# Designed miniproteins, single chains, continued (4): the designs that were tried, part 24

Each design is a single chain, and the fold is of that chain. pLDDT is the mean over its residues in the fold that is shown.

## One batch from the design tools (miniprotein)

Design m12857
Fold by ESMFold2-Fast:
Structure m12857 (fold): chain A 67 residues (1-67)
Amino acid sequence: NAQPLDEETLRWFAERGLDTVRDIVATQAERLGYSEEEIQAILNADEAELREWARRLAERVEALRNS
């Protein structure tokens, strides 16, 4: 169902998107052998922290694929 006030809907989608991205990044970190504490940090990360974690994980994945 359509909801009035597009801005609220966009914010709601953004919040859901962050949770989904956290799960994806946490799964990749687990596969790369990151600690349980680091995985929990990812799951509780804000947008800026999550972007930094994703960047570092992408760098690690690239390094491993070229090894």
Scores: mean pLDDT 68

Design m12858
Fold by ESMFold2-Fast:
Structure m12858 (fold): chain A 74 residues (1-74)
Amino acid sequence: MSLYRKAVALYSAADILVIAAESGDENAVENLRAAIELLREAIRLLEEAGAPEEEIEELRERLREVEERLRELE
């Protein structure tokens, strides 16, 4: 699997975890923490793959939003 394809798989998985957290599950905090880890790895892989900066910046913004959401729940 290419680095780019792996990054797409990781941030897609992160999106699913964020949706699960938003659904009101008792595991919301754990799901958001897992999503943050997946987003960080996806950003790293996109940087290594030489993905467009605009795409990397969009994921960095998404990471910031998820981190803020986690802070509000703690």
Scores: mean pLDDT 82

Design m12859
Fold by ESMFold2-Fast:
Structure m12859 (fold): chain A 97 residues (1-97)
Amino acid sequence: MAEEAEKLIEKAEKSDDPATRILYLNQALELAAESGDEELIDRVVEKLAETVRKMSPLDRAVALVSLATNYAAAKSQGKERLAEAYRRGIDAVAAAM
């Protein structure tokens, strides 16, 4: 899982499209949370914040809705670690806006 998350982070960094970066980073965050790798979660959250600073206000709103939807789904499924990872992503993205 950690190796797969690292590959997704690398794909995000090599993509010039912010929306594509958010897609890869959301996938990396899920894998990092499932592995319990707090350092990896921290890195993905930081990269989410960096990415949204370069996005239009509308694209930032779409990124927040995506994270909030994933958070709600994780909470409803009792996946507390995954929900906490998405909450951290939401907080970082909101602070970067």
Scores: mean pLDDT 82

Design m12860
Fold by ESMFold2-Fast:
Structure m12860 (fold): chain A 73 residues (1-73)
Amino acid sequence: IEEVLEELRRRVERTVEELRRHGMEELAEELERFARELIEDAKKDPSKMPVYYSAMTVEIAEAEFEKKRAERA
């Protein structure tokens, strides 16, 4: 469980840093806030970890997709 949360945290940090490098500060802040809330919820109720993991993976993918769209503009 701790290893899964650490992996998610590192992936979020990498994505947030990339978003900020591209000037997408609002999206970076939204992703960081979403991740912070989700990780805190997962720590309080580990039985829902698979749901939280799926939700976080989708959110990261959406942020990466928006970054790619901005790069193509």
Scores: mean pLDDT 76

Design m12861
Fold by ESMFold2-Fast:
Structure m12861 (fold): chain A 57 residues (1-57)
Amino acid sequence: EELKKKIEEIAKVADKYGREATQRVRELQAQGKSPREIAEARRELLDKAFEEMKKIK
């Protein structure tokens, strides 16, 4: 099914951005950023992941 291959590609994008989000959170915590700032940065990365997933069509 076409959907299965598309789901696999989406999962790869999600994994990539999930790891980047974890790394970014660690960096912001080391910089003493507030929980709100950390949450906003994490949300921005999730938004980027979602936009890349849309391009997979």
Scores: mean pLDDT 78

Design m12862
Fold by ESMFold2-Fast:
Structure m12862 (fold): chain A 72 residues (1-72)
Amino acid sequence: SDFKESVERIIETMRRLGLDPALIDELEEAVRAGDIKAVARVVLEAQEEQLRRAGVLEKHEAKLEEMRKALE
């Protein structure tokens, strides 16, 4: 399915970028469980990590917080 293919591409990208292995494991577990909210949360955490590495996290903090609250 398109969803499965999209998640597979995200996992491959996370591994290629050298993101935290624990975050990758959490994403894989959420996908196996079919937990869409957990998948979205891990993807958001991966986005935060990329923004932090780029030095622009602070510019996006308010929007990230809004998205985190939407997943509760």
Scores: mean pLDDT 74

Design m12863
Fold by ESMFold2-Fast:
Structure m12863 (fold): chain A 77 residues (1-77)
Amino acid sequence: SEAEALARAALALGRLAVRLARTVESLALGIAAVLAAIGVLYEVEKGIISEEEAVAEARRALALAVEALARALADAA
């Protein structure tokens, strides 16, 4: 599904952000992105969320993962 694809992308980017984090703040943001992505995947697997809501939540998780990765990269420069 679109939600699963977006959530898996968010998980991958969030995990990368965690690996690259150089500060407690960057690490916390990366962890938050990973947890948001896992939450969407869990709700989809359990069938307790609509596809429309799952896509919206997955997009938010992806945006958070992108922000986390950007901060980790900025801290590394």
Scores: mean pLDDT 86

Design m12865
Fold by ESMFold2-Fast:
Order: C-alpha cells, then sequence, then structure tokens
Structure m12865 (fold): chain A 62 residues (1-62)
C-alpha cells in the first residue's frame, strides 16, 4: 500500500490541521499507514501532505 496511487471517491473536508481536503477524483500517493481508519497521503495536484480517512480512497485503476 505505501507508494500506491489512490483516487478520492468522494469530497472530504479536513476536520483537523493535519488532515487533507479531498475532491472526488483527486489523485494521491500513500506515504504511510497511520491506523485502521487513516492514511497519510500526498496530493498529486497540490503537493500537500496530510491524513485522510481510508474509506474515501480507492486504488487508481485504468
Amino acid sequence: MVGEKVVAVEDYKAKEADELDLKKGDELEILKIVDEDYLEVKSLKTGKVGRVPRRYLKPSKK
């Protein structure tokens, strides 16, 4: 999973300073598994790094 590219499936608004805002269709790279519910990701559009809920992400596929 680390180094894997993923896509946001829905919009998400950051609720804490270490979280990242997502828009549906955003491409991200997984940097770290934080826990069962959260991944640390890097936005490929903005270059920002933050944690997001895992349920908002899916593998980037063709």
Scores: mean pLDDT 78

Design m12866
Fold by ESMFold2-Fast:
Structure m12866 (fold): chain A 75 residues (1-75)
Amino acid sequence: SEFERLRAEFERLAAEMAEVAKGLSERQQTRARSVVDDARISLDNAIASKDLEGARATVATLRRRLDELRRLAAE
């Protein structure tokens, strides 16, 4: 299903965010974990409510956060 694909994409983004965060400060690692945890709650709620638009928005937001973290790691 589309929700299954969004969940799979989310978990790939979350794993990549955790990997990028390993090279950063303890504070930035903690912030990255909080971002992923909050996004996972939002995704779970969207899937439970069959809110496809909300699920897509959550995945898109996590992708933007990963891109921001990658830029920070490149500095």
Scores: mean pLDDT 89

Design m12867
Fold by ESMFold2-Fast:
Structure m12867 (fold): chain A 73 residues (1-73)
Amino acid sequence: SRKERLAAILEATKDRLSPREYRIVRLVYVEGKSYAEVAKELGISVKTVRRTATIAYTAANLIYIGDEIDASL
């Protein structure tokens, strides 16, 4: 599934992401938590969660695939 594929990508790239970036991406995209739930758990703003999740998700996919992909995906 998409979720299983993403989990594999995150595990393969976890040493290339900061601990905060890895945790946010995992909570949002693998565990399906909302930005608000993650923000509450980590004690940070929803804006910070959204920005970090988007950047880290894109970075993880690019690192794992090693190909040029559409950033909107």
Scores: mean pLDDT 71

Design m12868
Fold by ESMFold2-Fast:
Structure m12868 (fold): chain A 76 residues (1-76)
Amino acid sequence: MEEEKKKLKEELLKGVEETLKSLGIPKEDQEKILKELEELFEKSDLTPEARQELSKKVLELIEKILEEQREKKKKE
């Protein structure tokens, strides 16, 4: 059970990493996001409620990075 949970977390982290690369997020920011997500996954028991919370936090982190990237592009 817990082993499958770990596998699921790793798969989700890989998926997020691929998404961040696709969005052109810098490697340093990718690592920060992945670390925060790993912390969230470790803290969560991956119940339905926890998964919804994780999805929300993932989207929020991605949105923040995209906004910062947009700000930089506008400034440049």
Scores: mean pLDDT 70

Design m12869
Fold by ESMFold2-Fast:
Structure m12869 (fold): chain A 66 residues (1-66)
Amino acid sequence: MEELERRLEEIRERIKRLQEEARKNGGKYTKELLEEEVELGVEEVKLAVELTVERRELERLLRELE
């Protein structure tokens, strides 16, 4: 469980770094930056689902992933 939370934090940090890169480029996203942000967003959702599944008891009640 703690390891999944740590991975979520790492994904958030990577997203932050991508946003910094886009800001450095005048707010313009390149194809590579867009694809990376989409990939990281998908992985963030997957990790949140895995965390919920690992707890496996009161499970699907909350859709709020914040």
Scores: mean pLDDT 69

Design m12870
Fold by ESMFold2-Fast:
Structure m12870 (fold): chain A 79 residues (1-79)
Amino acid sequence: MEEMRRALELAAESALSPDPLEREVGLSFLAMLLALAKTTNDKEALRLLAEVLRRLLASPDPEVRAEAARLLEEAEREL
């Protein structure tokens, strides 16, 4: 799961970027990783996603917080 952990950290860094376009890309990447984890029933990936998404709830950007909360609810529902 090193590849998944690395991908999640890169997506999280983008979602916390001062650049709003980078934040959009990061959030889209997290949503894609969540969809893949759900489709493959990868519970370890879902757990790692939930950890990353919880960190994003501390973002100063309300749009990032709202999307992170939505994705976190979806990930927690699968666990």
Scores: mean pLDDT 82

Design m12871
Fold by ESMFold2-Fast:
Structure m12871 (fold): chain A 77 residues (1-77)
Amino acid sequence: MEEKLKKLLEEAEKLLKQAKEYLKQGDYDKADELVKKAQKLLEEAAKIAGEFDPRVVELDAELALLQMQLSIEKLAK
């Protein structure tokens, strides 16, 4: 399970970083797609490690911030 957990967390972090880059470029559709993929991976990681695992909490906070930024951008466009 630890190997699977690490892969889920690494993949989610990578997707969130890519989503931030697309958001900065104004590609909101691509950013939203990546955020949704990261959300699914973090849901799986939380089932393994628990929702209050510090690694899960940190990435969930980053996800929430990106979702908020995307919502603001979509309303402005």
Scores: mean pLDDT 82

Design m12872
Fold by ESMFold2-Fast:
Structure m12872 (fold): chain A 66 residues (1-66)
Amino acid sequence: AMAAQRAHEGALRTAMADAFSEQRAKRPLTGEEVRAGHAAGDEAFAQGLTPEEVRQKVREALEAAS
């Protein structure tokens, strides 16, 4: 149970990191964009969203904060 939970948390963390990496590959991020991305990730984690949904929400937040 704990191993499965840890794997799921790792997948969520990886999805968030991937969204940030995709945007950073295009251009440097501002502090406001980074904060918006983290806030969106935290909200998605709290809502129990899937890794792909977390990645999409973080990506949308980074684009909207631009």
Scores: mean pLDDT 77

Design m12873
Fold by ESMFold2-Fast:
Structure m12873 (fold): chain A 60 residues (1-60)
Amino acid sequence: MREELERDIREGLADMAVGVARIMVKNGVSLEEAKEFVERILRKLGLEERLPEAHERIEA
């Protein structure tokens, strides 16, 4: 139960990071910098397995 909540919070933070990265790109930040930002956040959250999906969302 507690573990599920912690997972949901981490995934929510990951989705927020992708959203922020997309806004960064829209405002002239390079795609590389936006991806580095998301990679840093996902690594801290222990969700590195989601990096390919996150990169695809930023590139869309």
Scores: mean pLDDT 79

Design m12874
Fold by ESMFold2-Fast:
Structure m12874 (fold): chain A 79 residues (1-79)
Amino acid sequence: AEEEIKKAREYLKKAVEALQKGDIETAFSYALKAIEYAKKAREKDPQKADELITSANKILQEILEKDPEKFLEFVKKKL
């Protein structure tokens, strides 16, 4: 749980940094990884996991608002 929370935080930080640099594809990928690790930790630490999922979803929402066409392309690639 603690290790998964740490990984989720690391990916969330990388997603924020990529988004700030305008690298929306990298930001999208790291946001998804943050959600993946947060979900793995959810059974043992639901509060921290839910906070990380919420933060990652905010990054995904910002990507959608900046470039909705690219967002849809990324979603199709990750199906």
Scores: mean pLDDT 82

Design m12875
Fold by ESMFold2-Fast:
Structure m12875 (fold): chain A 58 residues (1-58)
Amino acid sequence: SLEETKEEAHREIKELYQKNGYVPPDEAFGVAKRLYSAGATPEEIVKLYLEAVKEARK
């Protein structure tokens, strides 16, 4: 369901930050909420945060 997918995306975002030694900022969840409102899928949101982590490591 959409609710289950949202929970999954939040968990993946948090784990991704933690695994890379970052603390997930409150802003990250605020952006995710706005993207959901604009019709973005949870998969798209997670992909954006994954790209951000990769950029930080370059």
Scores: mean pLDDT 64

Design m12876
Fold by ESMFold2-Fast:
Structure m12876 (fold): chain A 67 residues (1-67)
Amino acid sequence: SMMVEELKKKAAEIIGEGLRKAKELQEQALAIAEAGGSLEDMQALLQQAGDYMTESRKKAQELLDKA
């Protein structure tokens, strides 16, 4: 069984991966904004970024709940 400290470390890694994915999508949305592009496309990318953050937090919490 995993120790509490190891579970916390893995939870942090999961959140970090979600943050990196969200950051990439946010940078794509910013590039669209700077180019004067589609608001709809920007909103879709920002929603995807939010979904990655929500999913990573959920997975991290599920891991911590095993402690």
Scores: mean pLDDT 86

Design m12877
Fold by ESMFold2-Fast:
Structure m12877 (fold): chain A 77 residues (1-77)
Amino acid sequence: MAAKDAEIEAITAEFAARGAELGPTVETLIRGLGEAAKASEAAARELGAGAVAAAADMGPEAQALIEEAVARIEAAL
């Protein structure tokens, strides 16, 4: 359990740092994904789908980054 949480935190930190360069909303969505993933797979999937939908309105760079973050976090579950 702790090792999986550490992996999710590392992935979340990497993508949150990249997201901060695009704006605080992107960083917040990515950090929320990491917290959801540590709580449950169901929470991660639900928030991940919502984040991808929100990212579509934020521009192509934000959309690509959030889609990549969701995919990598879900792969770590």
Scores: mean pLDDT 80

Design m12878
Fold by ESMFold2-Fast:
Formats: sequence, C-alpha cells, structure tokens
Structure m12878 (fold): chain A 71 residues (1-71)
Amino acid sequence: MEELREEFRRHLVEATRALNEGKYDEAVEHMKRAKELAEKAGLKATITFDYVTNPRTGTKVATVTAKLEPL
C-alpha cells in the first residue's frame, strides 16, 4: 500500500517538474499514470495544479495536489 502511494507521489513530482519545464505532454502523461495507479487500488484520484509566482526568483512555479476517494 505505501509503495503504491510512493509511486503515485513520484508521478505527481514528475508532473510538477514537467510543468515547470514547459513539457505539458509529459506532465499530462504522469498525471494519467497516477490516476491509473489509484484506480487499480480502488481509489478515485482528482489531480489539480496551480501556478504561483516565486517571490525569490520571480518565476512561475507549478504545484500539483491530489485528492484520493474510495470508488
């Protein structure tokens, strides 16, 4: 169970990195893989992201969050 959660989290981290690098297709693919992992565990995953401006660097930074619910 925890191993599945770590793989799920890894995909969200990779999606966040891809968004910050402007690689939207890679980010979407990682989000899709995360949802598939959740579905295999009998969970519904709702994945959202937002962009915030980093006050230190002035750069837009992507943040990804996920909500897991029983199916």
Scores: mean pLDDT 77

Design m12879
Fold by ESMFold2-Fast:
Structure m12879 (fold): chain A 61 residues (1-61)
Amino acid sequence: MKELNKEEIVKYLVEKYGLSEEEAQRLADEFLRDKILREGKNTLTEEEVDAYVERRKAAEA
């Protein structure tokens, strides 16, 4: 499974979720900041990105 850096996360969010590049960059920064604080890692897998998106949707519901 490939780990995604910030640029790859932005591309993934734009392609999969139809987000603007600006919104995708904001979310990528948010997700990576959380990952760094919790685990000291500066990359996410696609599954971890999906999990962050779903948690965000649940928090807004």
Scores: mean pLDDT 80

Design m12880
Fold by ESMFold2-Fast:
Structure m12880 (fold): chain A 67 residues (1-67)
Amino acid sequence: SHMEEVKKKILELLDKGPKTVSEIAKELNISRSTVEKAVKELEKQGKVVRVPSADGTEWIVVKAEWA
């Protein structure tokens, strides 16, 4: 499915280090809302952790194994 492909690409991208939702959206050329949905599902699966940015406007996404 589209969402499963997006989730896989996000995990592959996060192998390079933590990324904000905006960075993931830009690097994968997909909408921010799609990234937010995929990240929430990955978080429910225990595969990523979300940390708010210093200004609270972004989520920093980290692989669970790195958190």
Scores: mean pLDDT 82

Design m12881
Fold by ESMFold2-Fast:
Structure m12881 (fold): chain A 79 residues (1-79)
Amino acid sequence: KLEEELAKTTDPEKQAELLKKLGEKYFKQGKYEEAIEYYDKALKIGLENKLDKELIKEIIENETEVGIKLLEEGVKKVF
């Protein structure tokens, strides 16, 4: 459903929100690399289109949390 909505939307704000939701979906599934990819796309659209500061902040915070989880996962593989 989110992927279909994203394909139909041309509004940058809605695109960024849908990409953020896709990132959240994959993060909840433990798919951290996919989650980062979607958050990165959301952040790029947000910055390029000068979207709301709070939306950009939320995307950065979510992407940072996923990045920390990816590092933790990598550390667990070493130990």
Scores: mean pLDDT 80

Design m12882
Fold by ESMFold2-Fast:
Structure m12882 (fold): chain A 70 residues (1-70)
Amino acid sequence: AREKAERVVEAARAAAEAYLAGREEEAAAHDEEAVRLGRELAADPEHHELAREALAEARRIVAELLAAAA
């Protein structure tokens, strides 16, 4: 479960980094992976809090990367 949450964050980071590098197709693929893993994690009621934390961390990292590139 935690490993899946960590993968959500890493996929979101990879998507943002690819987007900033101008690799839109790669960014879309990573974003799709993050969304898929996040949905799987959120579908389990026992992992709802973990899914929420992973999403918050992913949003924070993406926002920081985009702000640094602006």
Scores: mean pLDDT 79

Design m12883
Fold by ESMFold2-Fast:
Structure m12883 (fold): chain A 57 residues (1-57)
Amino acid sequence: MQQVDDMIKLHKLDSEELEKMATVLRRTAEDARAGRLSPEGGRAAEELAEHLLEKAK
C-alpha cells in the first residue's frame, strides 16, 4: 500500500484517475470470481480498488 501511495504522489493522480483505476481493478476481481483468474489475485485487486476509492474521496 505505501508503494501505491508513493505512485499516486509521483504521478499527481486526481480523484477521476483513481476512480478509473479502481474500476479496472474491480473488473479484474469479477474475472477472478468467475474463475478466470486466481482467487488471490482477485482479492488483491479488490483490496487495491477499495484503497484507491478511499484515496479519491
Scores: mean pLDDT 73

Design m12884
Fold by ESMFold2-Fast:
Structure m12884 (fold): chain A 60 residues (1-60)
Amino acid sequence: SMMERQREENRQRILKAIARLIEQGRFPPTLRDIAREAGLSQGTVRRLGREFGFDPSLLA
């Protein structure tokens, strides 16, 4: 469905954002940095992080 595709796209954006931040030496990546890099809200990053098995708040 369209919602499932959007959720997966946002998930991929988060994973790519985390990888880019680590490559840039931004370690550990913060929720704010991930949201900014992915172009998503912090609430979306937090929610999707819980859905696929990690809590982005631990990346402080």
Scores: mean pLDDT 75

Design m12885
Fold by ESMFold2-Fast:
Structure m12885 (fold): chain A 65 residues (1-65)
Amino acid sequence: MTRIVAAEIRIVAIGIEMGVEVEVKYEGDTLHVTLHGASPEEAEEMARRIKEEAERLGVKVEVHY
């Protein structure tokens, strides 16, 4: 099981839970996550949750909003 696939699944689940459209792209060893239609406050909270989940799984992530 690839940890990066687990991170992607959890990130998409966070997007569904928060009602924010999430685009996920893999580049090199880093997972790039783009948040669409989020307010600045929602984006900041979501980025925090995404980074915490990725850190737990040992996956590098960059969040764009």
Scores: mean pLDDT 79

Design m12887
Fold by ESMFold2-Fast:
Structure m12887 (fold): chain A 77 residues (1-77)
Amino acid sequence: SMLSDAETEAEAHIVAGAVYISLGKEALKKGDIEKAIEFYELAVEHYRRAAELSTGERKREAEERIREAEEEIEKLK
């Protein structure tokens, strides 16, 4: 039961992270670099939570999403 709860929570964090990535991309289209960085940092926080709650392939997926979001943040700073 605890494993199922953790998996559900991890999925919720992946979804939240993806939403923040979309918001960050929208902010970039509008020229709002500071807002885009803020949204990408929130996405990283959610993906870190998902990675903590996951193992194996799901953890690697979350870690890859963290890497991609952090690369985008660094390009904007």
Scores: mean pLDDT 86

Design m12888
Fold by ESMFold2-Fast:
Structure m12888 (fold): chain A 56 residues (1-56)
Amino acid sequence: SMAEIRELVAELARRLREEGVPQELVDQLAAGFLKQAEIDPERTRELLLRALEELK
């Protein structure tokens, strides 16, 4: 669902900021994922889950 994708994007944004990624870049990445989710939500969800696993 789009709600689940938004939660995953928010968690990814939080983790990237903790790693020192600039807020401007985090906002751009989040917007990109949300835009991509409108085209292919299933693929976007997979990519977000993979990114979160790599940010352990």
Scores: mean pLDDT 85

Design m12889
Fold by ESMFold2-Fast:
Structure m12889 (fold): chain A 57 residues (1-57)
Amino acid sequence: LQDRTARLAVEAAEELLRLRREGASDSELRQRAEEANREIAAAGGTVRLDTDDILRL
């Protein structure tokens, strides 16, 4: 991906899905998603990861 914000979102989503499969707690996933959302916002992105959607997958 050429867009840094899109790349950050994709990498964060992949990391969250991996952590979920490895047995990470809902609390850990929420913390990681908030960290990723902060990084995306700092890079000027408007994308936000929804932990509820990730947990439902």
Scores: mean pLDDT 72

Design m12890
Fold by ESMFold2-Fast:
Structure m12890 (fold): chain A 69 residues (1-69)
Amino acid sequence: SELKKELLRKIGEILRLIGEIEDLRKQLEEAKKKGDEETVKKLEEEIKKLEEERKKLLEEMKELEKKLE
C-alpha cells in the first residue's frame, strides 16, 4: 500500500525532526547556563519553528491513517 509507505516515511521524518529539536534544546540549556540571552532567544525561536513543523507532520500522518482504515 502506497499510503502505508507514505505513513512510514512521515514517521521517519518526525523522528529525525524530534532529534533535531532535542539537539537544539541541549544548545539552549548551554546558552542559558552561559547567560547568552541573544542565543537563547534565537534557539527558542528555531525550536518553536521546528515544533510547528512536527505538529504539521503529525496532522498529515493522522489524515493518512484515516485513509488506511
Scores: mean pLDDT 84

Design m12891
Fold by ESMFold2-Fast:
Order: sequence, then C-alpha cells, then structure tokens
Structure m12891 (fold): chain A 66 residues (1-66)
Amino acid sequence: EELDLVLKMIEDGIKEGYPSDDAIKNIEKKLLELGVPEEQVKKLVEAIKNKNKEEALKLLEKIKKE
C-alpha cells in the first residue's frame, strides 16, 4: 500500500532527524492526495515541526489504523 510506505518513510525520517521544510510540505501534499483527513495531516505536521517525536509517532499509528 502506498500510504503504508509513505508513513514508514515519515517514521524513519523522524527517528533519524527531522525532515526539512520542503520534505514536510511534500509529506503534507502526499498524505492529502492519499485521502488522509486534513485535520490528522495538520496535527502530524505540527508535531514534526515542534520536534515532538513521541506525538508524531502516535499520530502515524492512528493514521495507519484509520
């Protein structure tokens, strides 16, 4: 599933270091294109921008569960 691959790439990026602003913008666009609700995408982006690894990872798991 493309969504699962994208979520894994985001998870790996957070664990290795926070993605660049351009990468965050691309992540937001891609998740919206894949049908993830805008509210969930915004919460994830905020967690990443705030460098809150624990919150970002929890949000990724919620998106995977739908």
Scores: mean pLDDT 77

Design m12892
Fold by ESMFold2-Fast:
Structure m12892 (fold): chain A 90 residues (1-90)
Amino acid sequence: SIQQQIDQIRQLFDRLRTFMPDSDVPRFTSLVNTSISQFQTDPQSAQQSANQAITLGMQSAGSTGDPDVVERAMGFRRDINNIIDSFMQS
């Protein structure tokens, strides 16, 4: 179950990445990898890194000026937060 949740969150972050300029991708990837690596050992640090990655993704989506892109990004943010919350409750 934990591996499935990690795989799901990785896929959701990959979807956020599609809205990003290439220049932001290395920082975003680093934040996502840090978050995933810490979920089982340090969930608080994992959540902080995930929130930074989400913020970067949301800024990129907003910069497109496309309301449909922003709505999709908000959905991915909600799904990521739901998965993180499930780790924090355990």
Scores: mean pLDDT 83

Design m12893
Fold by ESMFold2-Fast:
Structure m12893 (fold): chain A 61 residues (1-61)
Amino acid sequence: SRGEEIDKLLKELEKKYGKEAAKKAMEEVQKKVEDLLRKGKVSSDDLMNEAIKILKKKLEE
């Protein structure tokens, strides 16, 4: 599931960059999700896809 992909990416971030980096990445995801929800109609799939994009970007930094 998308949730499993997010969990995997967070675990990889923690392994590669440390627990604080994973926490910061989740804070960025939360901020983006809140912004999208405030702006209008967004599906749960859209929110999950945005979370995955942010986490993948953080892994490649």
Scores: mean pLDDT 79

Design m12894
Fold by ESMFold2-Fast:
Structure m12894 (fold): chain A 59 residues (1-59)
Amino acid sequence: MTAEEVLARYLAARDAAGAAAAGEALKNGMSGEQAKRLAEYATRGDSEGARRLAEEYGL
């Protein structure tokens, strides 16, 4: 796999992760604003930031 192919797959996975995170947050009773913020962290690939934010929201 070329570096460009790896990057393209990583970016696609990040976008998918953002959508999945927002869906799970809403299913767990989080507000739309909280879900959006978690999705932004997931899309950036910042799993540690997403974890800290989830803890802040009481998850």
Scores: mean pLDDT 66

Design m12895
Fold by ESMFold2-Fast:
Structure m12895 (fold): chain A 55 residues (1-55)
Amino acid sequence: PAPPPPKSPEQQEVIREIAEKLREIGDRLNRGIEKAKNEPDEEKRMKIMGEEIEK
């Protein structure tokens, strides 16, 4: 359960902006993982993940 929200609307906006940036980073990570899942070789899998994350 989440704690009650702070009484400042500015804090809620900052939390939303941070969440949006976190989602963008997560989307890039998910793309790397998805490409890696199709590769059975562990060394190639790690290389694909690294390239997608570093892009």
Scores: mean pLDDT 72

